# Designed miniproteins, single chains, continued (5), part 46

Each design is a single chain, and the fold is of that chain. pLDDT is the mean over its residues in the fold that is shown.

## One batch from the design tools (miniprotein)

Design m17681
Fold by ESMFold2-Fast:
Structure m17681 (fold): chain A 64 residues (1-64)
Amino acid sequence: PSQEELDGEVELALLIIKGAIAKMAGDYETAARYYEQASDLAEKLGRTDEAEVFRKKAEELRKK
C-alpha cells in the first residue's frame, strides 16, 4: 500500500474512535458527524461497503 493509503487508514480509524467516544457520551449529533466524515473518507479510499455502513450509522444516530 502507498503512504497516502496508510495515512487515510489511520485517519479513518481515528474518526471511528471519535464517533464511538461521542456516542458513549450521549452526544449523538457529534457522533453522527464523525461517522459521516468516516463515510466520506472510506469512499475516497475505495471502501464503498464500509462507507455505506458508516453513513447508515450516522443516520441512525441523528434519529436520537
Scores: mean pLDDT 81

Design m17682
Fold by ESMFold2-Fast:
Structure m17682 (fold): chain A 70 residues (1-70)
Amino acid sequence: AEELLRFAEELLERARELREEAERLREEARELEARGDLERARELRLEAEILEGVAALLEAMAEVLKRKAE
């Protein structure tokens, strides 16, 4: 039971790291857009969306693990 909760905590920490990386990419995309580099800005926004999607999946897995530990 405890082991599932620890694993869920690790998944949430990974998800947090991915969301922080996605935010950095969004900031870089905003800077590129301000400079007129719309193509690169679009690519970074897509990468940020992918990272956010993976983070959401890890968060969902962590929730399942927490419920299974109950």
Scores: mean pLDDT 86

Design m17683
Fold by ESMFold2-Fast:
Structure m17683 (fold): chain A 62 residues (1-62)
Amino acid sequence: MKEEIEKIKEEIKEIEKKIKEIEEKLKTATGEEKLELEIELGVLQVRLAVLKLVLKKLEEKL
């Protein structure tokens, strides 16, 4: 259980880092590039929400 929780925490950190990188790129992006980055950001935000929910459920079983 602890090792599984640690892996999920590491994945969350990786996704949060990617989200920050995309948010930085969005400050200068325009047109089609901006749209592509906004879509990618949305996908990563949904994945992050799912992982955080899984993490909470695993921590509840400790």
Scores: mean pLDDT 82

Design m17684
Fold by ESMFold2-Fast:
Structure m17684 (fold): chain A 59 residues (1-59)
Amino acid sequence: AQAQIDALQEEMERLVREMEELLEANRDNVRLAIEIESRYTMELMGLTVEIQVLQNQLQ
């Protein structure tokens, strides 16, 4: 449903902001920053797939 898609998009926006904050706080530690980015990228990918499945069900 559209409400579920909207909620997932809001969660994605929250995760992007959280990732950016953590990367900024750890910018002098390149290795940790890469690990943080990888973790959030995987989580965002999962949410993107879930949104696409819901969108395909509505179309």
Scores: mean pLDDT 85

Design m17685
Fold by ESMFold2-Fast:
Structure m17685 (fold): chain A 83 residues (1-83)
Amino acid sequence: VPSKEELRAEAERAIRAAEELIEEAERALEEGNREEAIKKALLAEFLALVAGVLADLAGDEELRRRAEELARRAREIAERAEE
């Protein structure tokens, strides 16, 4: 079973990947590429949700909250891209 330190590190890695995808989704929106923006935003949401689970298992409430906020931001981008 992974240690809480390993779970926290995995959660942080997933958060960083989600943040990168959010930046890419915003860039795609600025370029008018709504399809790419939706795709990247949904992938970012998925990774943020995974990070939240890993953070919860690690007992890191602050990291879990950060993951929840990222999932919400990703969903908002996907909704904006559907406009």
Scores: mean pLDDT 87

Design m17686
Fold by ESMFold2-Fast:
Structure m17686 (fold): chain A 94 residues (1-94)
Amino acid sequence: RLSLEEAQERVRELVEEFLARLPFVPEEEKAALREAVEEGIERGLSIHELFDMVLREVLRILHSVRDDPEKYAHAQEQFTELMERLGEVVKEYE
């Protein structure tokens, strides 16, 4: 089982991998997701609450590229991968 600190670090790593695979997303949007993760950790959010927050922020990023079908399709593929891997972190933490 993952400790809370190990689970939080895995969330950070997965978010950075996700953002690295989306070069067309503005740095401002990437910074907002990174800031939301760090603020959530500092506020003592549970791993489930961090997952929900990341989900909401990533959906906001997807919405921002929805008018470009090629970027949107790529972002959806990366979103699916991120959600599967975050689900594994939650399972390993429980």
Scores: mean pLDDT 83

Design m17687
Fold by ESMFold2-Fast:
Structure m17687 (fold): chain A 72 residues (1-72)
Amino acid sequence: MTYEELIKKISELTGLSEETAKKLIDLLAKALGKSKVEAGKELIEAIEKLPDSITGELRALRALLELLRAAR
């Protein structure tokens, strides 16, 4: 998957704009010391593992927090 495809998929899964999805991938890549493509893939996997009761922007935030906690 390309970086552009990862941005689009995160936008679709969370309802965030593509600009915001790009910023989240970039932030996660920097925080974890990973490539943008690798960070984007991990973020998608984390979002997809969350229960359906967590929606929208909260879904993205929860996934981000879980990945950051797991890295510590």
Scores: mean pLDDT 79

Design m17688
Fold by ESMFold2-Fast:
Structure m17688 (fold): chain A 74 residues (1-74)
Amino acid sequence: MKNLEESIKMSEDLSPPLTEAVRAVRAAGGGAEAETVTDTPDGKRITVRVRSILDEDGTEGYSFSVKEEPLPPP
């Protein structure tokens, strides 16, 4: 499939920013939020948002939101 190479490339392009965003949110502590935006060569915008969640019992979690949308035409 012609999308395999593109998927691998996108994973490589997004992997470091996503890891960095998670690390930043983790370092900042409960309730912190980080967002990364990546434009793809096929005219799409991918927004990844990571938020740290802290429960009352001190359990940490992460909320992930991924949004893919076409870039507006010029």
Scores: mean pLDDT 63

Design m17689
Fold by ESMFold2-Fast:
Structure m17689 (fold): chain A 86 residues (1-86)
Amino acid sequence: MTITVEFTGLDEEGIARVLQLAEDLRAGGVKVEVRIEGDTVTLTIEDAREGEIMAALGTATELWLQGYKVESKVEGNKYTFTVTKP
């Protein structure tokens, strides 16, 4: 299953953390396409399973633990995390 994971409202450190998620997934053999538009990073994850979904949720949780406000929305195969700077 292909999923889309979008993080929006990111600062420079937040962008770096989401890009690290993409590289971690790629290192695990997952095909990930990355698009960066301003403060938004979109990951298109091919053949996503529970582990890839949990990694995305874990990244959102890490941002929340670092003081960001994170609001999540899930619609089918699209996961959107709206992030507000600390």
Scores: mean pLDDT 85

Design m17690
Fold by ESMFold2-Fast:
Parts: sequence; C-alpha cells; structure tokens
Structure m17690 (fold): chain A 71 residues (1-71)
Amino acid sequence: MPSPAELLAAAKAEMDRVVAEARRRGWSAAELAQRLTALRAALLDAHPDLPDEVVAELAAYEEGLLREYEA
C-alpha cells in the first residue's frame, strides 16, 4: 500500500503530465480544470483515508497549475 507521501508525489507527477498534454493539444483552461478536478476526485474516491494535509496540498497544487496555465 503506497504511503500518503508516495501518493502525493505520484498525483503531482500525473497532474504535471496532464498539464503538458493540455499544452500540446491546446486545451482551454476550463478543459484542463475539468481534467485535473476529475483526477483529484478519482484519487480521493480510491483513497478516502488520505490525511487532510495531503488533500489540501493536492488542491493547492491544482490551483497553482491552473494559475500558471492561464498566465
């Protein structure tokens, strides 16, 4: 069973890959937001016992990626 730190690192890496794909395909910020939100929701559904700190860090990382994408 992966640790919360390993899950956080893997999720961040996957979010980075989704952003890279969005840039290559020319997705809108809205489409990227939907894809990142779906990815985070799927992770939380699969791991309901994730610590609140990890959940907050994932939400903050998603917001950061979206801000940078729109810049």
Scores: mean pLDDT 82

Design m17691
Fold by ESMFold2-Fast:
Structure m17691 (fold): chain A 70 residues (1-70)
Amino acid sequence: SAAAEEQARRDALLREAEELLRENKISELMTVKGLSREEAEKIIDEELKDPQFRADFEEQVRRIAASRAG
């Protein structure tokens, strides 16, 4: 259905935005702090367990997805 196709498109944009933001944060940790990719990924995964950090991350993902949808 058209509604299911639109929902799938929105879900894809959110997933893509989440991957982009996560990769940007990983790259920043590697570049700024000299961490390995594995160490950077572990730090981001641990930070995402904090409700405040997670809420801010999810808000940024939605903003990125919205900008890409326009």
Scores: mean pLDDT 83

Design m17692
Fold by ESMFold2-Fast:
Structure m17692 (fold): chain A 66 residues (1-66)
Amino acid sequence: MLDQAKQQAQQAIQDLLNSTSQQQLNQAVHKAGRAIQDIKDAGGDQEAKQLQQQLSQAYQQAKAKL
Protein backbone atom coordinates (compact mmCIF):
# COMPACT_ATOMS: atom_id res chain seq x y z
CA MET A 1 0.00 0.00 0.00
CA LEU A 2 1.45 3.33 -1.11
CA ASP A 3 0.34 5.20 2.04
CA GLN A 4 2.12 2.68 4.29
CA ALA A 5 5.37 2.88 2.32
CA LYS A 6 5.19 6.69 2.31
CA GLN A 7 4.63 6.79 6.08
CA GLN A 8 7.52 4.35 6.60
CA ALA A 9 9.82 6.52 4.46
CA GLN A 10 8.87 9.69 6.35
CA GLN A 11 9.40 7.95 9.71
CA ALA A 12 12.82 6.63 8.61
CA ILE A 13 13.86 10.13 7.49
CA GLN A 14 12.88 11.47 10.93
CA ASP A 15 14.85 8.65 12.61
CA LEU A 16 17.81 9.58 10.42
CA LEU A 17 17.64 13.25 11.48
CA ASN A 18 17.55 12.12 15.14
CA SER A 19 20.48 9.70 14.72
CA THR A 20 23.27 10.16 17.27
CA SER A 21 25.61 7.45 15.95
CA GLN A 22 26.91 6.15 12.62
CA GLN A 23 25.11 2.85 13.31
CA GLN A 24 21.73 4.57 13.73
CA LEU A 25 22.38 6.73 10.67
CA ASN A 26 23.19 3.68 8.51
CA GLN A 27 20.07 1.81 9.70
CA ALA A 28 17.79 4.81 9.06
CA VAL A 29 19.24 5.39 5.57
CA HIS A 30 18.72 1.70 4.71
CA LYS A 31 15.09 1.72 5.94
CA ALA A 32 14.29 4.97 4.12
CA GLY A 33 15.84 3.70 0.89
CA ARG A 34 13.78 0.49 1.01
CA ALA A 35 10.55 2.39 1.70
CA ILE A 36 11.26 4.80 -1.17
CA GLN A 37 11.86 1.84 -3.49
CA ASP A 38 8.51 0.35 -2.37
CA ILE A 39 6.80 3.65 -3.24
CA LYS A 40 8.43 3.63 -6.69
CA ASP A 41 7.41 -0.01 -7.25
CA ALA A 42 3.82 0.93 -6.30
CA GLY A 43 3.76 3.58 -9.05
CA GLY A 44 4.55 6.60 -6.89
CA ASP A 45 7.47 7.76 -9.05
CA GLN A 46 7.03 11.46 -8.26
CA GLU A 47 6.58 10.85 -4.52
CA ALA A 48 9.60 8.53 -4.51
CA LYS A 49 11.70 11.23 -6.22
CA GLN A 50 10.59 13.88 -3.71
CA LEU A 51 11.30 11.58 -0.74
CA GLN A 52 14.70 10.68 -2.22
CA GLN A 53 15.52 14.41 -2.30
CA GLN A 54 14.41 14.74 1.35
CA LEU A 55 16.47 11.68 2.31
CA SER A 56 19.58 13.08 0.58
CA GLN A 57 19.20 16.42 2.41
CA ALA A 58 18.50 14.73 5.77
CA TYR A 59 21.52 12.45 5.33
CA GLN A 60 23.83 15.42 4.72
CA GLN A 61 22.45 17.20 7.82
CA ALA A 62 22.74 14.11 10.04
CA LYS A 63 26.24 13.28 8.75
CA ALA A 64 27.40 16.84 9.49
CA LYS A 65 26.25 16.46 13.14
CA LEU A 66 28.31 13.28 13.68
Scores: mean pLDDT 81

Design m17693
Fold by ESMFold2-Fast:
Structure m17693 (fold): chain A 76 residues (1-76)
Amino acid sequence: MEKELVEEADKLLEEYKEAAEAGDREKAEELAKKLAELAYEYLVKVEGLSEEEAKKLAEKGLERLLEMAEKIIEAA
């Protein structure tokens, strides 16, 4: 499970970067949300965090990914 979650996250992160570099805001936002969902699963199932703690961290991660996507899109 841990290895599978990390491999899926790596693939989604590459797709997210590609979408942001292409200026595809909608796709970058969709991929950022999927990354946040995987982060939540990892934090709960692998790290053993509570659902509340994992959700807060995943929401913070999503906020940062959305901000980074905007900066990448503006730079492209």
Scores: mean pLDDT 80

Design m17694
Fold by ESMFold2-Fast:
Structure m17694 (fold): chain A 81 residues (1-81)
Amino acid sequence: MPSLPEVGQRVLLLVLEGRYDEAVRLLAEYLEVPESTVREMIERFKKTKSFEEQMKLVRELAEELGLPEEKMQLVFLFALL
């Protein structure tokens, strides 16, 4: 099973290589959610500019999807790229 840091490094490399769709697919597979859900979450994070609101959104989305906050933080970091 890939670790959170391992997935994070692979996603970063794919984005830097311009392989955005593959990065989204890898993240979707790791989170066990549809690619459309990942794209929607990335868009929501990009629209959130306050650090307090970003941290609240990480928690709310993690609860909605039944995911650990650490995995949702990876989606947030992707949205900053």
Scores: mean pLDDT 79

Design m17695
Fold by ESMFold2-Fast:
Structure m17695 (fold): chain A 64 residues (1-64)
Amino acid sequence: DEEVKELLEKAIKLAEAKYPELAARLKEELEAGASKETLIAVAVFLENKGEEELAKKAYDLASE
């Protein structure tokens, strides 16, 4: 799904500077096809970063 891929790429960019281990894990999930669990983890991360719009997008994708 293109939307999931774009969301993960944005999350990876945000994580790379401060959370390189999380960024590496998200890159692996992007190659394997993201699970609902991955999307929920991304949503929590984005919410903690103050990215409310992207966090909501991740929750919405996880619920489909």
Scores: mean pLDDT 74

Design m17696
Fold by ESMFold2-Fast:
Structure m17696 (fold): chain A 58 residues (1-58)
Amino acid sequence: SLEEALKELDEAAKDPNATLEQIEEAAERYAKEYSELTGLDEEAVKKAAIEQALEMKK
């Protein structure tokens, strides 16, 4: 579900041991769920989610 995908992405962003690949995987799942719900472009949503997650790690 979207809620579960968002929680997984948030956990990956907050985990100091999470790799970029793990963040990208979580963002991809979130983007798929969000795009199906809203009709927005999946790739654009994924890119935005990755950028936001990386900002949280800084």
Scores: mean pLDDT 79

Design m17698
Fold by ESMFold2-Fast:
Structure m17698 (fold): chain A 86 residues (1-86)
Amino acid sequence: DIQEHQEKIAEAQKLVEEGNKLFEQGKYEEALKKYEEALKILKEVLGEDDPAVAGVLLNMGKVYEKLGKKEEAEKLFNEAKKILNK
């Protein structure tokens, strides 16, 4: 159902906005949880290769950079880059 898909996309967008707000507050682990919830919804509704998925992966990579987890951040950035170059 197209309407149900749009409602889930709106939910995921709200989760991204909540994650962004938490990130701005320095609450990196809480921001990551919100991004992970959004990522799960977007992958289910739009598929793993959608640009919206790439956007969330970039936000998660930025969180891992702030947490000092450089290798985890690089993996997320590379995954997002593969999506955006399709």
Scores: mean pLDDT 87

Design m17699
Fold by ESMFold2-Fast:
Order: sequence, then C-alpha cells, then structure tokens
Structure m17699 (fold): chain A 94 residues (1-94)
Amino acid sequence: MTRVVATVDGKKVTIEGSGPRGREAAAYAGLAIGKFGKILSVKQDGNTVTVTLSEPVSGEQAAEAAEQGLRLAGLRVTKVEVEGNKATVEGVPR
C-alpha cells in the first residue's frame, strides 16, 4: 500500500509519500497541485515535496492532486480522506 498525505497551509502544500512508489507519487502530486495555481517554488527532500503556489489551496484540491499523483505513479486509488486542510490518499500497485 502507498500513501500520500498533503497538508495545506494557505498557499503552501506539504506532500509526503510513503510505501511502494511513494516518492514518485508525492512528486507527481506536487506537479498536479499546479493545476490550482502558479507554482512559485518546489522543494523535495526524500519523500516530502513542499510546493508554494500563487493562490491558496483547499484540502479537497490537495486530495485531487494526491489522487492524480498516485494514478500517474501507476497505482489504483483505494481510499481518500479529507480532514480540513489535510488530505490522505491511499493506493495499491494495480
């Protein structure tokens, strides 16, 4: 099982991937979040991607980006949870 957790702090989104392809899923989620605003900065440290956007992002938009990240990494999404500004998305390798 692979998990991506995206935490929103206004215009800053911290995306953490874990499990098989978690690093790839987090990286793709960071690209996908750019759908919701212009990417001003991206920093990656291992499985953690921090993206700063021109516009504030919601937890639901972060969940959509995390789902897309998992799909692009070749995973099937099995669970999506949104709690305020935190999105947790889980998937399996097909």
Scores: mean pLDDT 87

Design m17700
Fold by ESMFold2-Fast:
Structure m17700 (fold): chain A 64 residues (1-64)
Amino acid sequence: SKENAEKAKEYIKEGKLEEAAELLTKAMIEDPQNEEALALMGQLVSDEHRPDLAAKIGKAVHES
């Protein structure tokens, strides 16, 4: 949902990357085409250097 993506963005700003990944997983399960959630997943790889979290989100969404 939009609310989960917005909250995940705040958690990324706070350095709570694991909590952000959990919220992004929920947002992507509810709307796989959520552009904000997809952009935040990209930020986890490029800016935060956590490609493991992006992979975990993708796997959880695929298995839902």
Scores: mean pLDDT 80

Design m17701
Fold by ESMFold2-Fast:
Structure m17701 (fold): chain A 61 residues (1-61)
Amino acid sequence: SAAREAAARFLASIGLDASDVDHLPDNAAIAEALRRLAEVLEQLGRHDEAAAARKLADSIL
């Protein structure tokens, strides 16, 4: 799906494994995973990447 491809591309852009989204069943799961990732990125001080993850999640669901 376009959502899965966008999430995979985002993960690759920040140095994470793009295949980590392959096991997620639907767009709701992908959006939730991106929101959880944004929380982790924020805690790591990666604020711009956290904001990008939230915006991508909101664009999906």
Scores: mean pLDDT 82

Design m17702
Fold by ESMFold2-Fast:
Structure m17702 (fold): chain A 60 residues (1-60)
Amino acid sequence: MEDLRKQLEELDKKIREIQEELKKTKDPKKRKELLKEEMDLGVKEVELAVKLVVLKKEQE
């Protein structure tokens, strides 16, 4: 459980870093790469969040 929370925090921080980089980036090719990375990390975050909710319910 703690490992999943830590992974979610790390993913949230990484997504935030990518969003800040996107604000500074004017190159269209680099923006596409950053947007794809953000989407891939967002999918992982949702998957981990679902696992956390399921584990929390099993303890109740």
Scores: mean pLDDT 78

Design m17703
Fold by ESMFold2-Fast:
Structure m17703 (fold): chain A 79 residues (1-79)
Amino acid sequence: MPEKVLEAEVLIALGHMYIGIAKILESQGKLEEAIESLEKAIELYEKAAELAREAGDEALAKEAEENVKLAKERKEKLE
């Protein structure tokens, strides 16, 4: 299902954007805003993993799942 793979790839890219925003906010001491940005990244990566798995793209699903894990670990360090 090429449309689901493309959607998953776009969602991963958006997740990366929110991780970048969170890093900038962390550098400014805006920890609550950084956490909110990380929560958005987690939601996007979780949706991407679901779509990739539905499409049968296990590699893309694993990439998205690893990004969820890393974003959650980063969020926990700020809380």
Scores: mean pLDDT 88

Design m17704
Fold by ESMFold2-Fast:
Structure m17704 (fold): chain A 81 residues (1-81)
Amino acid sequence: SHDAAKPMVRYALEEGGDPLVGLRLLAEAHDDPEVRRLAAELLELSRKRGPEAAREANETLAQSDEPPVVVLRRVLEELRR
């Protein structure tokens, strides 16, 4: 399901507190190829610039009712400023 982002992010926050786990699950398992691509880009940014990108994306996805593709695009655009 395209709406699987919230359960994946919640799992990452509850099981390990690792913000990268949520993005990794989205990149590997989400139905939407655009969500997978954006999550992979955020993972690469987090490896280069620290975990802030992954943490912000995970928090926003867990709290937001917006489609995950919209949330991930916004977070990527903000972090590239």
Scores: mean pLDDT 69

Design m17705
Fold by ESMFold2-Fast:
Structure m17705 (fold): chain A 55 residues (1-55)
Amino acid sequence: DFLDELRLQIEAAKKMLEAVEKAKEVSKTDPEKGYELFQKAAKEIRKEIEERRKA
């Protein structure tokens, strides 16, 4: 259980970092769109992790 929770947190952190990198690339041409993309990705990551905890 504890190791599974750590693995979930590590996976969430990796996905969040990837979302930040993608948003940074988009922000080079459109900063507002980059931020919007990051917000969408963050919500999706949070929802997926919460669903995995309940499964």
Scores: mean pLDDT 80

Design m17706
Fold by ESMFold2-Fast:
Structure m17706 (fold): chain A 58 residues (1-58)
Amino acid sequence: MEELKRAEELLKKGEEYYKQGDTVKAARYFRLASIHYERAGDTEKAEEARKKADEALK
């Protein structure tokens, strides 16, 4: 429960930083969200967050 909630909060922060143009912070939060989604067992959400982190740094 805590891992999934944390992942969702981190994903939201990543998307907000991305909208603000802070792609480095966005990527950091997306990577953290991916890790917490993996710990929560949500592999699809983890992969989506990882992809967002990769795209933010390209």
Scores: mean pLDDT 83

Design m17707
Fold by ESMFold2-Fast:
Structure m17707 (fold): chain A 80 residues (1-80)
Amino acid sequence: SAAEQAAAVALIEDLLRQAEGLIEAARRNPEKREAMAKGARSLVEQARQLLAEVDLPEETKRELEERIKAVEREIDELLA
């Protein structure tokens, strides 16, 4: 249903916002960077799993996939 799709999108967006928050916190606290990066990666993995399970319009799915990839790149840059 449209309501189920909207709920799934909202949850994916929420997971990505939480991951971005951990990335920002990691940049401010280098001593905790690895732990925060691991937490952010776990949230991104949850977002990917939810995206794989939900039936969304191709355009919406592509946009969320691009956001997930952007957050993954930020996590990789923290650990470089």
Scores: mean pLDDT 88

Design m17708
Fold by ESMFold2-Fast:
Structure m17708 (fold): chain A 58 residues (1-58)
Amino acid sequence: SMEEIGRTVGEANRALREGRNEEAARKYREAAKLAAEEFGEDSPLAKFFRKRAELLEK
């Protein structure tokens, strides 16, 4: 699960660097879901990824 979060964030960061904001947002949402499952929905990590995804979605 920590490995899955790391891999998903890596994919999100790559998409973001390549200007693929919609894909990056989807990957950050998935990372947020994984973080919520491991650490809780109110965890700082889950909130961080949800906020990043929201900022990338228009």
Scores: mean pLDDT 83

Design m17709
Fold by ESMFold2-Fast:
Structure m17709 (fold): chain A 57 residues (1-57)
Amino acid sequence: MKEVEKVIEELSKVDPELAEIMRNLLDAAKNSPNPELREKAEKALKMLFEEAKKMLA
């Protein structure tokens, strides 16, 4: 499993709302037809990923 997907799965056990937000950002980053939205979603996902890693440590 990719590290981001693993973090989302672990996060869903402690903060399911934040995990859902991260899943939606991951989907937008991969599947959005708007390249600006994809870039913003990737940036937001990266920031939340760092915070989620701290919460899970």
Scores: mean pLDDT 78

Design m17710
Fold by ESMFold2-Fast:
Structure m17710 (fold): chain A 126 residues (1-126)
Amino acid sequence: LAGVLGARELEFDPNNAEALLNVGRLLYQQGKYDEAIKYYEKAIELAKDDPVLQARAYLNLGRAYYKKGEFDKAIEYYQKAIELFEKVGDKNGVARAYENLADVYEKKGDTETAEQYRKKAEELRK
């Protein structure tokens, strides 16, 4: 069972970037942000040829750093997610990343920048 979908047990395939992303999300939901970050980073490494999955993983990295109060790291990863979502034409992905950037800037006390990002997200959704 070397294949991604070969496992039927409780074990996940460690070579499947999507499975690693899902484990990271479960850890994030449990408040285990440091562990979630490790799984997201591994998912990015495996997804070198999958810009959609890389964008989703960067978005989740930003969310985890935001929960840890590491706002500058969160901004960095949200910007990486935006660049990848824009390249693949995922307007909903870009809008979600802008909403997350707005939340970070609001927490930093930069309400003007937060409002600018919220407006950009709304323009993408119509």
Scores: mean pLDDT 84

Design m17711
Fold by ESMFold2-Fast:
Order: C-alpha cells, then structure tokens, then sequence
Structure m17711 (fold): chain A 69 residues (1-69)
C-alpha cells in the first residue's frame, strides 16, 4: 500500500521548479513510477487538473488514494 506522503514525494520529485505544482504529463509519469496503474494515475491527474495544465501534488495524491480504495 502506497502512502499519501510517498505519492506527494514522487510528484514533488517530478517538479524541478519546486512550486508544489507539476505538469499533467510529469504527474502521470510520477504516479505510474510510484506503482499506480495507468487508469488510476490518469484519473487522479484529470480530476486534479488546473486550467493551466498543471496539478497540485497534494490534491493529486489524495485523489489517487481515493481511487485505490
């Protein structure tokens, strides 16, 4: 079982700017690398997607955990 902290860490590792937001493509790749299925990772990214094409790392991690239950 992955923790919220592990998912946030994976997402923030994909954020070289360090502003707490990650591009949708980078977030998808980070969640998949953390062991999530493509469907769960994609759904989490789409549900947390902001108008500028980025996602908030904490929100994306929370949604992904909800989808795993």
Amino acid sequence: MVSKEELIEALLAADPAGDGTVSAAAALAALRAAGLSEDVALAAVLRSLQPDGTVNAEEAAEIALELLK
Scores: mean pLDDT 78

Design m17712
Fold by ESMFold2-Fast:
Structure m17712 (fold): chain A 64 residues (1-64)
Amino acid sequence: SAEQILADAKGLIEKAKEYEKTPGGERQAANYITAAYLLAVAADIEGHKEVAEEIRKMVDEVIK
């Protein structure tokens, strides 16, 4: 469901933020961000464009 995809993406982004604070965690953080971005792509393909846009915003906030 759209709600589940959004919840899963939020969890991945929170883990990415946690790893960014850890020395040597850069690769793991990047992996979690990539996984969250792929969930946005999946949401868009399934027609959940609003959820996809919300996930992309969250990813952009972490990358900046």
Scores: mean pLDDT 83

Design m17713
Fold by ESMFold2-Fast:
Structure m17713 (fold): chain A 84 residues (1-84)
Amino acid sequence: MSFAVALFEAEVDYLIEKGEVTPERLERLRRGFLEAMRFEAKKFYGLSDEEVDKLIEDVLSGKTPEGKRLREAFERAEKAIEEK
């Protein structure tokens, strides 16, 4: 989970720096991130599909430190899209 969030932040910040962030790219990154988080939760933590869904919702809600970082990364990307 923490690794997937850190990777997502790095990818978002890289695209912002290069001026390549777009709504389509952000959506693809978001989908890839969710898939990576499901994979990590099932492979490293042995969670069920139901537990993984709950974990994803808790992270996306911004209630956790990782969720706050994820939300802030999305906000940075959306602002960069709007400004360009």
Scores: mean pLDDT 76

Design m17714
Fold by ESMFold2-Fast:
Structure m17714 (fold): chain A 59 residues (1-59)
Amino acid sequence: MLEELKREILELLEQMGGDREKSKELLEELLEAVEKGGLDPKEFLEQLVESLKFMLESR
């Protein structure tokens, strides 16, 4: 589900030093912008998760 991807992204951002509330607001805004731009929000979030995991695992 889209909500599961959002939760995973927020967890990864926290591990990278992000603020929970601000990251959540930014993610919602970004998701709306992606939808308005005609992009698939689910695919966008999946790509973002993979990128963040790759960066985190490289530590």
Scores: mean pLDDT 77

Design m17715
Fold by ESMFold2-Fast:
Structure m17715 (fold): chain A 61 residues (1-61)
Amino acid sequence: KEQLEEMKKYFEEGKYEEAIKVFESAKEKNLEMLVLMHLIYRKMGKEEKGKEVYKEIEKLE
C-alpha cells in the first residue's frame, strides 16, 4: 500500500526509474501497481517491458 503511494509520487515527479525501483522492491504487487508500471514503461518508450507487465495484468483480470 505504501509502495503504491511512493510510485504515484515518483510518477507525478517524472522520476520513472525511482518508481520502478519501488515496484521491484515491493514484496506484494497489486493490480493498481501493475497498471502504473505499464504506464511508466510506455512513458519511457520501453514497449517490450510494458507488454510483459500487461500480460501480468491480464492474468489478474
Scores: mean pLDDT 78

Design m17716
Fold by ESMFold2-Fast:
Structure m17716 (fold): chain A 86 residues (1-86)
Amino acid sequence: HMELVEKARELLKKAEDALKKGDFQKALDLLSEAIDLAEQAGNPVDVLREALRLGMELVRKVTDRNLLLRAIGLVLRVIGMLLDAE
């Protein structure tokens, strides 16, 4: 399961790079994939906190309504996962 954590961290770095380039669709796709891997890895809190940070950054920067709703959905999902991370 450490392998899933490392892959999730790599995807979060790629998502942040896409966000910095203004590729919000790519950033959301990578963030969603990283969140799926974090869930499979048993909700590692450090990975989920980074995913929450990136999701909130996407909520602040995205102006497209459909991408904004997707970003909000991912933020809410991560909050739920953090609450389950005991």
Scores: mean pLDDT 87

Design m17717
Fold by ESMFold2-Fast:
Structure m17717 (fold): chain A 65 residues (1-65)
Amino acid sequence: DEIERETRLGLGMIAASVLGFEVLEASGTHLVVRVPEGDPAEQDRLVAELERIMAKLGVSVTVVR
């Protein structure tokens, strides 16, 4: 369902933004985000958290460091 897909993508964009990621591209069920500047260990933790959230939403994500 197109509305359901749009809702999942929208929720994914909100989650990424709340975690401090910059949304670079959003199309279909795919998101491209930039990791926030900071300590490498903290960046890895944030990426792992984002990937967990996106997996639950059924949204694919590409992370740019």
Scores: mean pLDDT 82

Design m17718
Fold by ESMFold2-Fast:
Structure m17718 (fold): chain A 65 residues (1-65)
Amino acid sequence: SLEAETAAGMIEIAGAVLGLKGKVEVRGDELIVTVEGASPEAVEKLKKVMEEVGKKTGFKVRLVE
């Protein structure tokens, strides 16, 4: 959906700002965030963005490595 794509885009921008290598996949009402070679510190910051997006949009946001 357009809303899910917008939410995914917000997470991707946050990841890029944090210097993370990864992508976001839209799967129905779920956003799957994949990161590679990230530091725990950067992942923790990204998780806060993911929680914020999930809370505001109602989508289930998940992190995988």
Scores: mean pLDDT 79

